# Designs tried in a protein design run: designed miniproteins, single chains, continued (5). Part 66

Each design is a single chain, and the fold is of that chain. pLDDT is the mean over its residues in the fold that is shown.

## One batch from the design tools (miniprotein)

Design m18284
Fold by ESMFold2-Fast:
Structure m18284 (fold): chain A 83 residues (1-83)
Amino acid sequence: DLLRALARQRVQDEIGAMLDQVMLKSVDDGLSPEERARADALIAALREITQEDLARLSDTPDGKRRGLGILVATDLEIGMLRA
């Protein structure tokens, strides 16, 4: 719904800002422990939103295909934040 979409947008905005910082830092020293903790918190928030998105999908082939797409996109973002 709209409220969920807005919550997801907020998390995506924060992930985008963090990834921008990670990419800038990657040419110097990588992530500090504090930056790593922030990234882990964003990963947890993204997982929470992803699970809620999956729970709201219909139990149909179309819903399952959409769910797989969400999972793949989320896994890629988590991989980037973990790097």
Scores: mean pLDDT 67

Design m18285
Fold by ESMFold2-Fast:
Structure m18285 (fold): chain A 107 residues (1-107)
Amino acid sequence: DTPEERVRRALGAAETAAELFRESSPEMAERAREIAERLRELLENGETDTPEAAELVEEAMRLLTGAMIYEHVLQTESFTPEQKQAILDAAEESGPEFRDLVEQILK
């Protein structure tokens, strides 16, 4: 992967996360849109091989992972205590905001 390819992939991830969170978490959707906008600016300016680009790429990928976990939780009726803990641990790796959001749904 080139840095440019990585940034383009992360831009797609951020845009997808924004769409997935659109109805369920307007705050997470807005954060994903902000990341997508900044990644687009970095790509347009050729600043794809910078520390800022690397951080935003990682954050965008965590947002997508968090969005996918959230969708999975919304579509599942019940989880065992062990499954709930595994889901919370995975959400925490995406960010503390995702853990809190998922914990609210899991009740």
Scores: mean pLDDT 79

Design m18286
Fold by ESMFold2-Fast:
Structure m18286 (fold): chain A 71 residues (1-71)
Amino acid sequence: MSDLEINEGFSQAVAEAYRQSKNVEEGKKLAKELITKLGKEFGLSKEETEKLIKEAQATVVQAFDEKRERA
């Protein structure tokens, strides 16, 4: 398994969380669920999975903040 495969899965999970969620709270919850599933699928450690969850949630928050500033 390569970093590219993990990065692609991460990007898709973040995009899906953002698209399916109406607000930042829902986006963070969905991102946590999707990344947790991704971590299990790729055999990542708990620490690695938790780091990716934090990164995904931060990315979702930033995306919603940018949308709010443009509105």
Scores: mean pLDDT 77

Design m18287
Fold by ESMFold2-Fast:
Parts: C-alpha cells; sequence; structure tokens
Structure m18287 (fold): chain A 107 residues (1-107)
C-alpha cells in the first residue's frame, strides 16, 4: 500500500481541519483521494462542466478544474505553494498513481 509523504499528509490535515474532518496518521493515497472528495463536499466546492452547468465536486478528477481548486484553496487557506503541491498530487494520482513522488510504498 502506498502512503502519503509527510509534507502532503500535513497539507491534507490542514484542509480536513478546516472542513471538520479527521485524517488517519498514515493515510494511503486512496484514503487521501476519498478524504479530498469528502472535504470538497463539506465545503461546497463546485465547477462548471463542458455544457456550462454548475456541478458539485464528486471525485479528485473534478478537483482539477481551476475553479474547484481555487475555491478549495480559498476555503482552506492554502498558499500558492500548497495549492501547487495539491495540483501536482492530483495530476500524479490520475496519470501516474504507481510512480508518484508524493506517495511512497511502506512495507
Amino acid sequence: TLHLKPELAALLHKMAERAGLEVPENPSAAQAAQLLGEIARKLGITYTDADGEEREVRSISDLLHPQALEQLAEATGLSEEELQLLRDFLNEMLYNPDNSKYVYEKK
């Protein structure tokens, strides 16, 4: 099982605290993805789809919409550096989940 690196785990704790959610001490990448979806729902994060309709964030792929990430950063007080770290993690989870610099295998 892949676990988050400490810097990303700290970022996840910061966001979850603002949403009133608990984070495991050593979250897996999958647990982090699920928790990010729950944080977005708790904070009412939305995005505009290809048809111009407003939608609620349901998955980590929805969070990659610039509108959704900007709302999340504003609601949780993320710096530009923390927002970039989150964006990089989400992209890596979607496109290279088995070779992420933000997760490591703990055996």
Scores: mean pLDDT 74

Design m18288
Fold by ESMFold2-Fast:
Structure m18288 (fold): chain A 76 residues (1-76)
Amino acid sequence: MKKIGELVQEIADIINSIENIPEELKEALRELAEAIQNGDLEKAKEYAKKLKKEAEKIPEIKDKVIPLVDEILKLL
């Protein structure tokens, strides 16, 4: 799924551009990417929701990351 992969990469670029990002946010992104790669749509939805929740706690990225996660959720 090339379009979903592009969204995941854009989220990763945003997260990696900011210093001192919580490990929980990085873990959720990694788990989401792995679930998508494995075709596990149920886990992908779960980890996308977790990523959204963790991003909401970080004012610097929430307005950039949440729309991308919502787009991923629409594609799943």
Scores: mean pLDDT 81

Design m18289
Fold by ESMFold2-Fast:
Structure m18289 (fold): chain A 61 residues (1-61)
Amino acid sequence: AMSPEQQIRAALRERLTDLRARGASDAEIEAELERFERVISRATGIPLARISRIRDEVLAE
């Protein structure tokens, strides 16, 4: 079973891959990931700051 953090990482990686495959600009990627992060935070109760940290780690891959 995946931890909540591993699930969030996987979801962010999948979203980033899809956005890049569609030819989204850096600004569009940033806006879409910010919207997605807010949705995850509300659904899971995990603080937005923690999800944003996971995003930064995913973007650095």
Scores: mean pLDDT 84

Design m18290
Fold by ESMFold2-Fast:
Structure m18290 (fold): chain A 80 residues (1-80)
Amino acid sequence: SKEEILQALDELIELAEKAGRTDVAESLRMAKEKMEQLTEEQFIQAAKSVARHVIDEARRNGDEELLKAAEELLKLIDSK
């Protein structure tokens, strides 16, 4: 649901801050704010884009906890 995706995004933001990735956390907050104004279809597409972006960033920086959380978000979005 939209609520579950938004909750997972909040968890991802907190995890990014704990990892010292303030840039990622801020980017995610801005994305979340924009996503709340989208249609359901646009919201799902934006959420997938955000999850993939965080996966790429986490892989690049070797942040295993952030990677796992982002992969869980993507799985949540794709499980219909």
Scores: mean pLDDT 82

Design m18291
Fold by ESMFold2-Fast:
Structure m18291 (fold): chain A 88 residues (1-88)
Amino acid sequence: SEIEKQVQQFKNYLEALKNNNTEHIPLEVQDLENLNVEELLLLLEQAIVEQKDPNTIHAIAAYLVLVKQVPIETVLKVFEKALRKREL
């Protein structure tokens, strides 16, 4: 399915990011620094449901994985849930 394809592509992105010891995207990181993990996961879900640009979605997810050290599996579950909500 299209959702399964998008989830796999996003997983590959996050795994590559973590494995390559990639530095943060110079996005407005100050806006993300004040948010806790729960707030960032909700922001990620909202950004996907509202169809924000891919760079914004990637930046939020990268911050969760690299800075907040949230497991990739946790981020992927939110991503899949948000994609399914978007199709309703």
Scores: mean pLDDT 77

Design m18292
Fold by ESMFold2-Fast:
Structure m18292 (fold): chain A 71 residues (1-71)
Amino acid sequence: SEIEKLKNKSNEAFAQYLLHRAEADRLEAEMAASGSTDPALQARIDQHRALADGYEALSKEYRKKAEELEK
């Protein structure tokens, strides 16, 4: 069903959100442990944060569409 497909896409997007958030957190911890700011590492953190935000929004969009079809 279309509802099941949208729920699956929401779950897949949410999984990507969690992966990118975890990678950003890991890199942030690495920077903190070094005691200095690395611009290249900061750029990688920012990229993973942006990707996480995008996937979170996408997950919510697919879930909302699934809920609208259940009405």
Scores: mean pLDDT 88

Design m18293
Fold by ESMFold2-Fast:
Structure m18293 (fold): chain A 84 residues (1-84)
Amino acid sequence: MTAEEVEERLKRLEEELKKLNLELEGIVVDSSAPPEVKEVAQRYAEKVGAPLVVAPSREAKLALEAEWAKKYLEKGKKIAEELE
């Protein structure tokens, strides 16, 4: 995955989270990711005030992303239910 692809994905995530008014659980990168991807992830983590999490493998990264996606959906539903 290229640094450009990571930047596009993070920008899309920011726009969706802003729309849903949700807080980020973190930015995750796998330990085998290219240095460019790790650098982009670190910069984004600092920009949004979220922790950078280094997963031990790509599979672990995908599992963590899936878990966070589920949490974001659950938080969005709860917020929607509590809105007037």
Scores: mean pLDDT 66

Design m18294
Fold by ESMFold2-Fast:
Structure m18294 (fold): chain A 110 residues (1-110)
Amino acid sequence: MFSRQQIMDRDTFINMMKQYDIQLSDEEAEIVTEILSLLQELRRDILEDNISVEEAKAKLDKIETLLNQLSENIRKRILPHIIGMLREIARKSDSAHQALLNEFIAKLRE
């Protein structure tokens, strides 16, 4: 386990939430919090080899659904950060999870 990277990810999460809480409605803040929570769980589960490709896909599909519930302006603003986190997870993942994550990133950019 990379405790320092986990702490850095937590600080990034907190800073993003503080930044967006000022500019987001309460409803949008809850959606963003859920997206970030799902990404943190996905990262942990992949690193601990506790998630199948199918289960990871289901979590990614939920993240996409939540992103689509956000306004266009908020979604465009958070997408680069979400993509950055997904790329970091992909770099630390096995080949199957890495392929899934890269496909999802490509889909989000289209």
Scores: mean pLDDT 75

Design m18295
Fold by ESMFold2-Fast:
Structure m18295 (fold): chain A 73 residues (1-73)
Amino acid sequence: SDSALSAQAIRNSVRSVIERLEQGEISKEEALELLEKTKETLERDMKVATPEMQELLKKVIEEIEKKIEEIKK
């Protein structure tokens, strides 16, 4: 579905941030700022999303939260 494709595009964007961090192209602080901004945007999108999209976005938000905690360690 279109919702699943949108969720995958967001996951690809998050993966790109992690790859840039691992390659030393961005700092941990920059990576955290990008991930937290993405999370904030998704939390806003959740408020107006369809139930199908809300379930997909919730899963992506949880994945982003885990990555933020991993980087903070």
Scores: mean pLDDT 83

Design m18296
Fold by ESMFold2-Fast:
Structure m18296 (fold): chain A 80 residues (1-80)
Amino acid sequence: VAELVEQFIRKALTDPKEAVRLAQQNSEVAQRFVELLERLLAAPSEEEKLQVAREFLRELGLPESLAPLLIQAVEVVRAR
């Protein structure tokens, strides 16, 4: 799961189509992204969104410093 999430972040900015494919490749990863999107949509401010992203990354054992990139990746993919 963590490896696929890291690949998603890297691909979302360069190839959003491939990022969507990676997110859908594994049902557990797809479910995790749905949960993340719901939490991000419920967050009323940018700081709250960063907190949600940091918690998501921490749960997967990924660096919390990726939180801004994760939010950007989700926003880019959602816009398509």
Scores: mean pLDDT 75

Design m18297
Fold by ESMFold2-Fast:
Structure m18297 (fold): chain A 80 residues (1-80)
Amino acid sequence: MTEEELRKRFDELIEEARSLVEELQKLGADPEFVERVRRAIDAIREAVEQGKIPLEDAILTLESLVEQLKRRIEELKKKN
């Protein structure tokens, strides 16, 4: 992948993660969990902007986070 493609993928994952966090909040997820996830997303973005982590590593971390958030949404929907 080109750096441009990696940047696009990263931006898409950030938007997806934020959207999933908003859905979790609407489903009544623990406010402390929601805040921790928001901080994690912001920390990953800041680390990339500061050059502290490679973009590829940030993408892998966000993909894992997105999978975890989707699983949590499924659990909460099962309760409703």
Scores: mean pLDDT 84

Design m18298
Fold by ESMFold2-Fast:
Structure m18298 (fold): chain A 96 residues (1-96)
Amino acid sequence: SEELEKLLEEALATEDVEKLRELLREITELVKKEKVDKEQAEKILEVVEKALETGDPEVIREAARLLMALLKKVEDKELLLRAIGLLLRAIGELFG
């Protein structure tokens, strides 16, 4: 999806935490509705890593929602394990 690619590029480029939070919500809704290829899944994981680095609990919650949506779409074992690892990291950041 051209829309998904555009949102992923905007999320990776933005330095605005509030903008990143909004983009994560939009990406999550597209991920729920569309097929996600391996390259898109890798970019989503990169966006999630960036979101976790913000330390913002609201951004981290949106990243966790995106990971939960992605887990239902990913068939690649290595990407699945990376997504699970990032989800555990997100839970750790939210609960100490």
Scores: mean pLDDT 87

Design m18299
Fold by ESMFold2-Fast:
Structure m18299 (fold): chain A 95 residues (1-95)
Amino acid sequence: SHMEELERRARAVLGRLPRALRDALWAELAAFNQQAKTASVEEVEVLAEQTLARIRAILDAHADALSPEEREVLLAYVRAGLERLIARKREEEAK
């Protein structure tokens, strides 16, 4: 599937990144996941946009460690993950 290919490509990029960059990306996603547990759908959508903006800033600060194509792969992977979490929250609120 397209998602399996995106995940495979993202994992390959993540595996070669400097530890500090991986830790920074993981910290942003972990913070988002924790905040999302108690947030409404509307709050999660705002948090997702803020998280994606902070991840873009982290990647831009480490532009020497990434090709433009690798940056796009990581951003697409993160965006897909955030969208899946928002979809799950919408399903929970619809119940």
Scores: mean pLDDT 85

Design m18300
Fold by ESMFold2-Fast:
Structure m18300 (fold): chain A 82 residues (1-82)
Amino acid sequence: DPVTQAIQLLLQGLGFLRNGDIDRAIQYFRQGVRILQTSPQNPQIQQAIRLIQQGIRYLQNGDIDRAIRLIQQGIGLLQQSI
């Protein structure tokens, strides 16, 4: 299931963030978003994509705490869609 695969990639990305590997975290988050974009769309998936993309932008600007919150919110929406 693409949504389950995306959730796993996003959770792995959060793991890399907690270990200080920001570049790997961004790669995993982008891979998760890519999979979600090729999946059947619903409002929860669309909102999750927006939250995760916003989280990546905060991460690139050095706001790690806001990035984690937004990505966790996106994962929560995806978990409600499966």
Scores: mean pLDDT 88

Design m18301
Fold by ESMFold2-Fast:
Structure m18301 (fold): chain A 87 residues (1-87)
Amino acid sequence: SLAERKAEIRARARKAAQKILDTEKDPEIQKIVQDGLKNNREELIGLDIIGHYLKKGYKEIPEELRETFRAALELGILAAEERNKRL
């Protein structure tokens, strides 16, 4: 079902976010991840962090961040598909 697919995607994003929090030493990034987890916005963590990384000139994106981006994209596609079925 759509609800089960969304729950699975969010669970993957939450797991990836937790790994970032466990390994990251930058307090600014830790705060972004903690805020995302607290507010059930795990899928947006990658988008919030990438801006920080790009601003500091980092060229490498951790796999866990890529996983949160995949979750955001997958949830966005599902939302677009559901909207198109109602039009």
Scores: mean pLDDT 72

Design m18302
Fold by ESMFold2-Fast:
Structure m18302 (fold): chain A 67 residues (1-67)
Amino acid sequence: SAAVEDLVREAAEKNNGLLSASEIVEIAHQAGIPATQAQVSTLMALMGKKRVTAEEAMEILRILEHM
């Protein structure tokens, strides 16, 4: 949704284009997605990343919506 996209963009701007697992969890909760730190950290680990781009964060949030 546009609201999720705005939250991701704002977080990325604050962090030179990269988001941590905790920032993604916060965005998920603000968007009504019941995500845990463990779920997000696992998805990021499968991607081989400790921080992700805005596009990658949107992909993670999309996966979490379908869990």
Scores: mean pLDDT 83

Design m18303
Fold by ESMFold2-Fast:
Structure m18303 (fold): chain A 102 residues (1-102)
Amino acid sequence: MSKEEIIREARRILRETEEEVWKLYQDYKAGKISKEEFKKRVEDLFIRASKRLTELENEAIKNNDEEAFAEVMRARILLYSLAKQVAKELDIEIDLEKIMKT
């Protein structure tokens, strides 16, 4: 994977995760899904995004590409910040350590 592909993919993962979280939140507010289902789906989204970022981190390391690695780490920090904000505002418990370890 090229530097440009790694950076683009990291940004895509973050954007798509933000969009899916927002869509799930709207469905929850509209009464289309339960709080329990919302929490489970949001946790699954963050875990999936974290795993995908780990794959990109490994590609950047393999390529000795510090710039690509830094961009992937930036996406991970923003993902963690989003997860913390969602947990705080919706009074739900999200396993933040699991997101960071994956």
Scores: mean pLDDT 83

Design m18304
Fold by ESMFold2-Fast:
Structure m18304 (fold): chain A 69 residues (1-69)
Amino acid sequence: MKLSESEVLLALGIMAATLGDSKSVLRIAKELVERGDLEGAKTLYEVVKERAKQDPSLEKTAKEIEKLL
């Protein structure tokens, strides 16, 4: 299967969110926005927002991603 750079970044971002790695999640969200993948960034935002319900450390990260959109 062909994975675009944006698809790889989104997959890494979702993995980082699952692991509670707020720093990596924010970095990946910024890269998606800079690459013009607003759909990928929005998808990552929704995943982080949902995860933030279980992990409060991700709540600040979700707010920072929202500012990029």
Scores: mean pLDDT 80

Design m18305
Fold by ESMFold2-Fast:
Structure m18305 (fold): chain A 100 residues (1-100)
Amino acid sequence: MSKKEEILKLLKRAEELFKQLAKEAKVSEELVNEVLETINNIKKAVEEENAKEVMEYLEKLRDLLIKITNEHELTDKQMEILHEIDELLGEVKELVDEME
């Protein structure tokens, strides 16, 4: 599997986990849509091999996840899902750094 294909699979997993978290934590539709749009922008930047743009959108995505934790009282299980998402995003960053 190419690094690009691996990154896209990690992003798909992060998106699936986020959709689960958003439903369970009752995250606002506006914030959910902004997170999903940011994930799609990361996917597009990965497909275009634009490492700089991937990094900029990863930073935006992390800021949005922090906003969710500040605006919503997450359960321990929901925090575990959020930590799994952050770990997946960290792996994406590592793979992007290897792509140049």
Scores: mean pLDDT 84

Design m18306
Fold by ESMFold2-Fast:
Structure m18306 (fold): chain A 72 residues (1-72)
Amino acid sequence: SAMAAERARAFVRAVERLAEERGVSGVRATSAMMLALALIEEGASEEEVARAIAELLGVSPETVRRAVEEER
């Protein structure tokens, strides 16, 4: 849906930004993006997606959520 696409774009941009700022490897950044996209497609909440990818990015779920907010 359009809403799911908007959520996906915000998460992808947030991951790109956090990976750049924190020097996260391309493999980990890509894995985080793929996981976020899969979870969003399955109807996972923003909190669930943020929690799932936070470890891959080496940040807290709160940091992921803040980055997503900034990309909206």
Scores: mean pLDDT 83

Design m18307
Fold by ESMFold2-Fast:
Parts: C-alpha cells; structure tokens; sequence
Structure m18307 (fold): chain A 68 residues (1-68)
C-alpha cells in the first residue's frame, strides 16, 4: 500500500501525463488508483480529498471525450 503522500504524488504525475497524452489507459489507471484508495481510506479528510480528486479526474476525462 502506498502512503497517502506517495499516492497523492503518483496521482499528480498520472494526471499530468493523462492530460499531456490524452491516453484513455492513463486516465483509467488514475481512476482505478483513486477508486481503490478512496474505498480503503478510513480517515474522513483523506477520503474526501481522494473522492474530490476522483471527481476531477472523471470530469477532465469526460471533457476530453475519453471513455473511462
């Protein structure tokens, strides 16, 4: 399991790559990572941050017309 700090850094890197490449697979990896992390997180504040990141990632993918 990644630490919350490592997870958020990976999320930022994947989001930047997904936007740069417009790659559905990169967005799917990001979404899967965030969904798993949010499901496993027990801290309410961290869970809220993960769910917010998931929402933003899905909105960006949708705005780009990507199937995720």
Amino acid sequence: MLSYEELMKKVEELLKEAIRTRDEKVFQELIDLLEKAAKEETDPKKKENLLNALRVAKEIARDLGLKV
Scores: mean pLDDT 81

Design m18308
Fold by ESMFold2-Fast:
Structure m18308 (fold): chain A 79 residues (1-79)
Amino acid sequence: SVRDRVARVLQRAADEYAGNEKMKEILFEIARAVDEAESLEETRERLNQLIEKVKKEHPEFYEAVKRLADEILRVLEEG
């Protein structure tokens, strides 16, 4: 299912960044944005806001978070 694919993407990131509390918080925010959004458009808006926040506050994670968000959005669009 689409939910299983999103969960797998997030789990791989959690494993890659194991022990990184900042990245763990970001991954939780991504999961929440996906779970709470009522539409694909809202999910995209929430993820874009999170990416911009990460770019400013944790630029070291910007590229990883952007790729994760892009992958999640592709999975959701494939539906």
Scores: mean pLDDT 84

Design m18309
Fold by ESMFold2-Fast:
Structure m18309 (fold): chain A 90 residues (1-90)
Amino acid sequence: SELAERVRRRLEEILRRTEELQAELDRLSSSLSPEEVQQLQDLLNQAREAAETGLRYLDEGDVERALGAANLAQLYLDQAQALLDQAKAA
């Protein structure tokens, strides 16, 4: 369905953006506290897991649960971005 294709594209975009933030975290890790690095890593890991779960739901034909997983992955990604932006401003 068109909705399933849109959800797949969204999940792929979330994974791409998660890897971009991971690369930025890796580059900035020496400038951040160990606690900030751990919190960011946990959020990025949760974003990846949620996005991968969403792709699995799509493969099972469960578009509604895949959309829910995409929303959850986006929430973790947004939290990671906000925390990284806050850490860079300090």
Scores: mean pLDDT 91

Design m18310
Fold by ESMFold2-Fast:
Structure m18310 (fold): chain A 79 residues (1-79)
Amino acid sequence: VEKYGELAKEAEKRKDFKTAAEYYVKAAKEYIKQGDLASAARFLQKAREMNEKAGNPPEIQKEIDEAEAQLKEEIFKQA
């Protein structure tokens, strides 16, 4: 968890927004697995911001959408 967040921050500092978005998504997915839905939501927001700066690569947007769906399912406990 901590590792992906740190890697994302380092990529962001280098203005490697695509890599930053990828690591923020990975961090969010790990927080979902741990039940820390607040941290997961925060990291997904950062992933969206980084993906926008990267020119919205569709492969990253797909990962963000998948993680957002997982987060919603855990919040509502309906799947």
Scores: mean pLDDT 81

Design m18311
Fold by ESMFold2-Fast:
Structure m18311 (fold): chain A 92 residues (1-92)
Amino acid sequence: VEEALKLAEKGKEYFEKGDYEKALEYYKKALELLGKELGGTDEEAVLIAEVLRNIGDVYEAQGDLEKAKEYYDIAKRILELKLGKDHPKVKE
């Protein structure tokens, strides 16, 4: 989890600098690491959803609205399944 958090932070740094290719690279590495370390905790599910949303933000910035929507929908579904649809992180 800690290594995945560091990778996600690097992805965000590159996104803020406008380096969308590197942002995607680091976010996808974080997601792959989280997928290998899945312990089924709510905290892990929230982090996975946040990384997926960040990937969606990158695709939106690149003009790929279809991929952006896909990643946002996956992130929302993960949160709904783990936290319930009425949780604040699921609604907004």
Scores: mean pLDDT 75

Design m18312
Fold by ESMFold2-Fast:
Structure m18312 (fold): chain A 75 residues (1-75)
Amino acid sequence: MTVGEAIDRITARTGLTREALVRAAQVDPAAPLEEANERGWEYFGKLLHSVLGIPVTGKTWEEFRAAVIEAIESL
């Protein structure tokens, strides 16, 4: 999944635009999601929790990213 594809899934549920999320998260939409910067991952987790009510947690950074991916795929 690319960063752009992840954003598109979130925007479909939030009413935000792709361009607004790319600017806010400061991410490259063409990059693989696994290559997103830490700010982008934290921003996605916060959006999933605050806007969609989906709690995203992990004991490690890898577990956190896996939880974010699972939540986005469930959208």
Scores: mean pLDDT 75

Design m18313
Fold by ESMFold2-Fast:
Structure m18313 (fold): chain A 94 residues (1-94)
Amino acid sequence: SDAKEAKLAADNLVLAASSEDVKESIENIKKGFKHFSKVKDKEHQRLLIEFAGELLKTEKDEKVKQTIKEGLEELLKTEKDEELKKLIEEALKE
């Protein structure tokens, strides 16, 4: 289910934002983006990009920030939708 992959992506990003352990945050971000890559619904993709962008803006740890940036950059490399590309580029502008 697309909704299931979108929920798993969001849940892992929320866990990353809530973790006090940098290694756990990095692992949860990586899992979040792995589930995100399976999401095909454009509205779910839009919401996840917006959430990842907000997480990047509020994150204090440089390694966690770098992991979020790398996840967004990998999505940007494979994205074909021009609106979603612009959203990812905007999210990366921190």
Scores: mean pLDDT 86

Design m18314
Fold by ESMFold2-Fast:
Structure m18314 (fold): chain A 69 residues (1-69)
Amino acid sequence: MNEETRKLAEEVLVLIQEARESDPAEREKIIRKLSELLGVEKSKVEELLDSPSTEELNKKLKEILEEKE
């Protein structure tokens, strides 16, 4: 994984945590930002947020990041 992809993954994980702790209005803003950062539709971002485990979240995030390279 290159430096840019690593930084993106770290930023995405921080934003996911913020979205989970935010009110609905702020959560929607973070979802839009994540959609733009990852280059995926909002529904895929919502799937990341709804991941029941850290392991599943990391797996889905890897798949998205691998598609970018």
Scores: mean pLDDT 76

Design m18315
Fold by ESMFold2-Fast:
Structure m18315 (fold): chain A 99 residues (1-99)
Amino acid sequence: LSRREEIEVVAALAQILAHLTIKHLEKSKDPRARKYAEEIRRLTAELSAAVDAGDFPRAVEHARRLAELMEQAAKEGLVEQSDADNFRRLAEEIERLAA
């Protein structure tokens, strides 16, 4: 695969994991969960748009922000730490491929 195709694959995986996380958060009765779901949806859409545009610096920024958001949600007990760790690894991989 080309480096661009590899970034597209990693971004697609991030979108799948974000979708599953949003579904989990939407089932929560904690009002914080709704805010996290909305922010994850927005950042995931921004990541997808940046990748589609070939704007890899923006894709790295959005991936890092998404990983930070997942870490915050995990600290608040709204998502599993393993999910936050997965988003951190995806952000690191996008950064590596964009370099």
Scores: mean pLDDT 87

Design m18316
Fold by ESMFold2-Fast:
Structure m18316 (fold): chain A 90 residues (1-90)
Amino acid sequence: SELLELARRAGEAAARARALLAETGDPADPEFVEAAREALELVERMREMYLAGAVSEEEFVEAAALAAMLAEGMEWEEARALAREAVASS
């Protein structure tokens, strides 16, 4: 789905930003700023889909959890399984 693809891209961009910040310690580093900006723009696109009624609250929460797990450097299949469990436990 488009939402899950946006979540994947957002999480990967956030993980990249996190790795750059951990390496440089510089929040003004251009590569960090670019990666962080990409992650935020993708998260905004996900929010726009939810607010437009294109996706359910459950789908949005799963996608947001998935993006967060991927941002932590988790593998796609593991992140997706945990995101689904998080929604089911709520």
Scores: mean pLDDT 83

Design m18317
Fold by ESMFold2-Fast:
Structure m18317 (fold): chain A 61 residues (1-61)
Amino acid sequence: AVEIPEGWTLLSEAETMATIHGEEVRVTYLTLQDPQGNLRLVMVVTRADGTQTVYSALIRE
């Protein structure tokens, strides 16, 4: 599970399958608004063994 920090708002959630380094993994995309009003995409990569890696990126619309 992805823990959302205090002051951040979850705007949307989407889940897809992807191939990373030749392995099929599940990728969860979370769109969050930070306390400064910036939109951020948080990407959670879940491997077949349940291991999760979290990445974050600033997005602008």
Scores: mean pLDDT 73

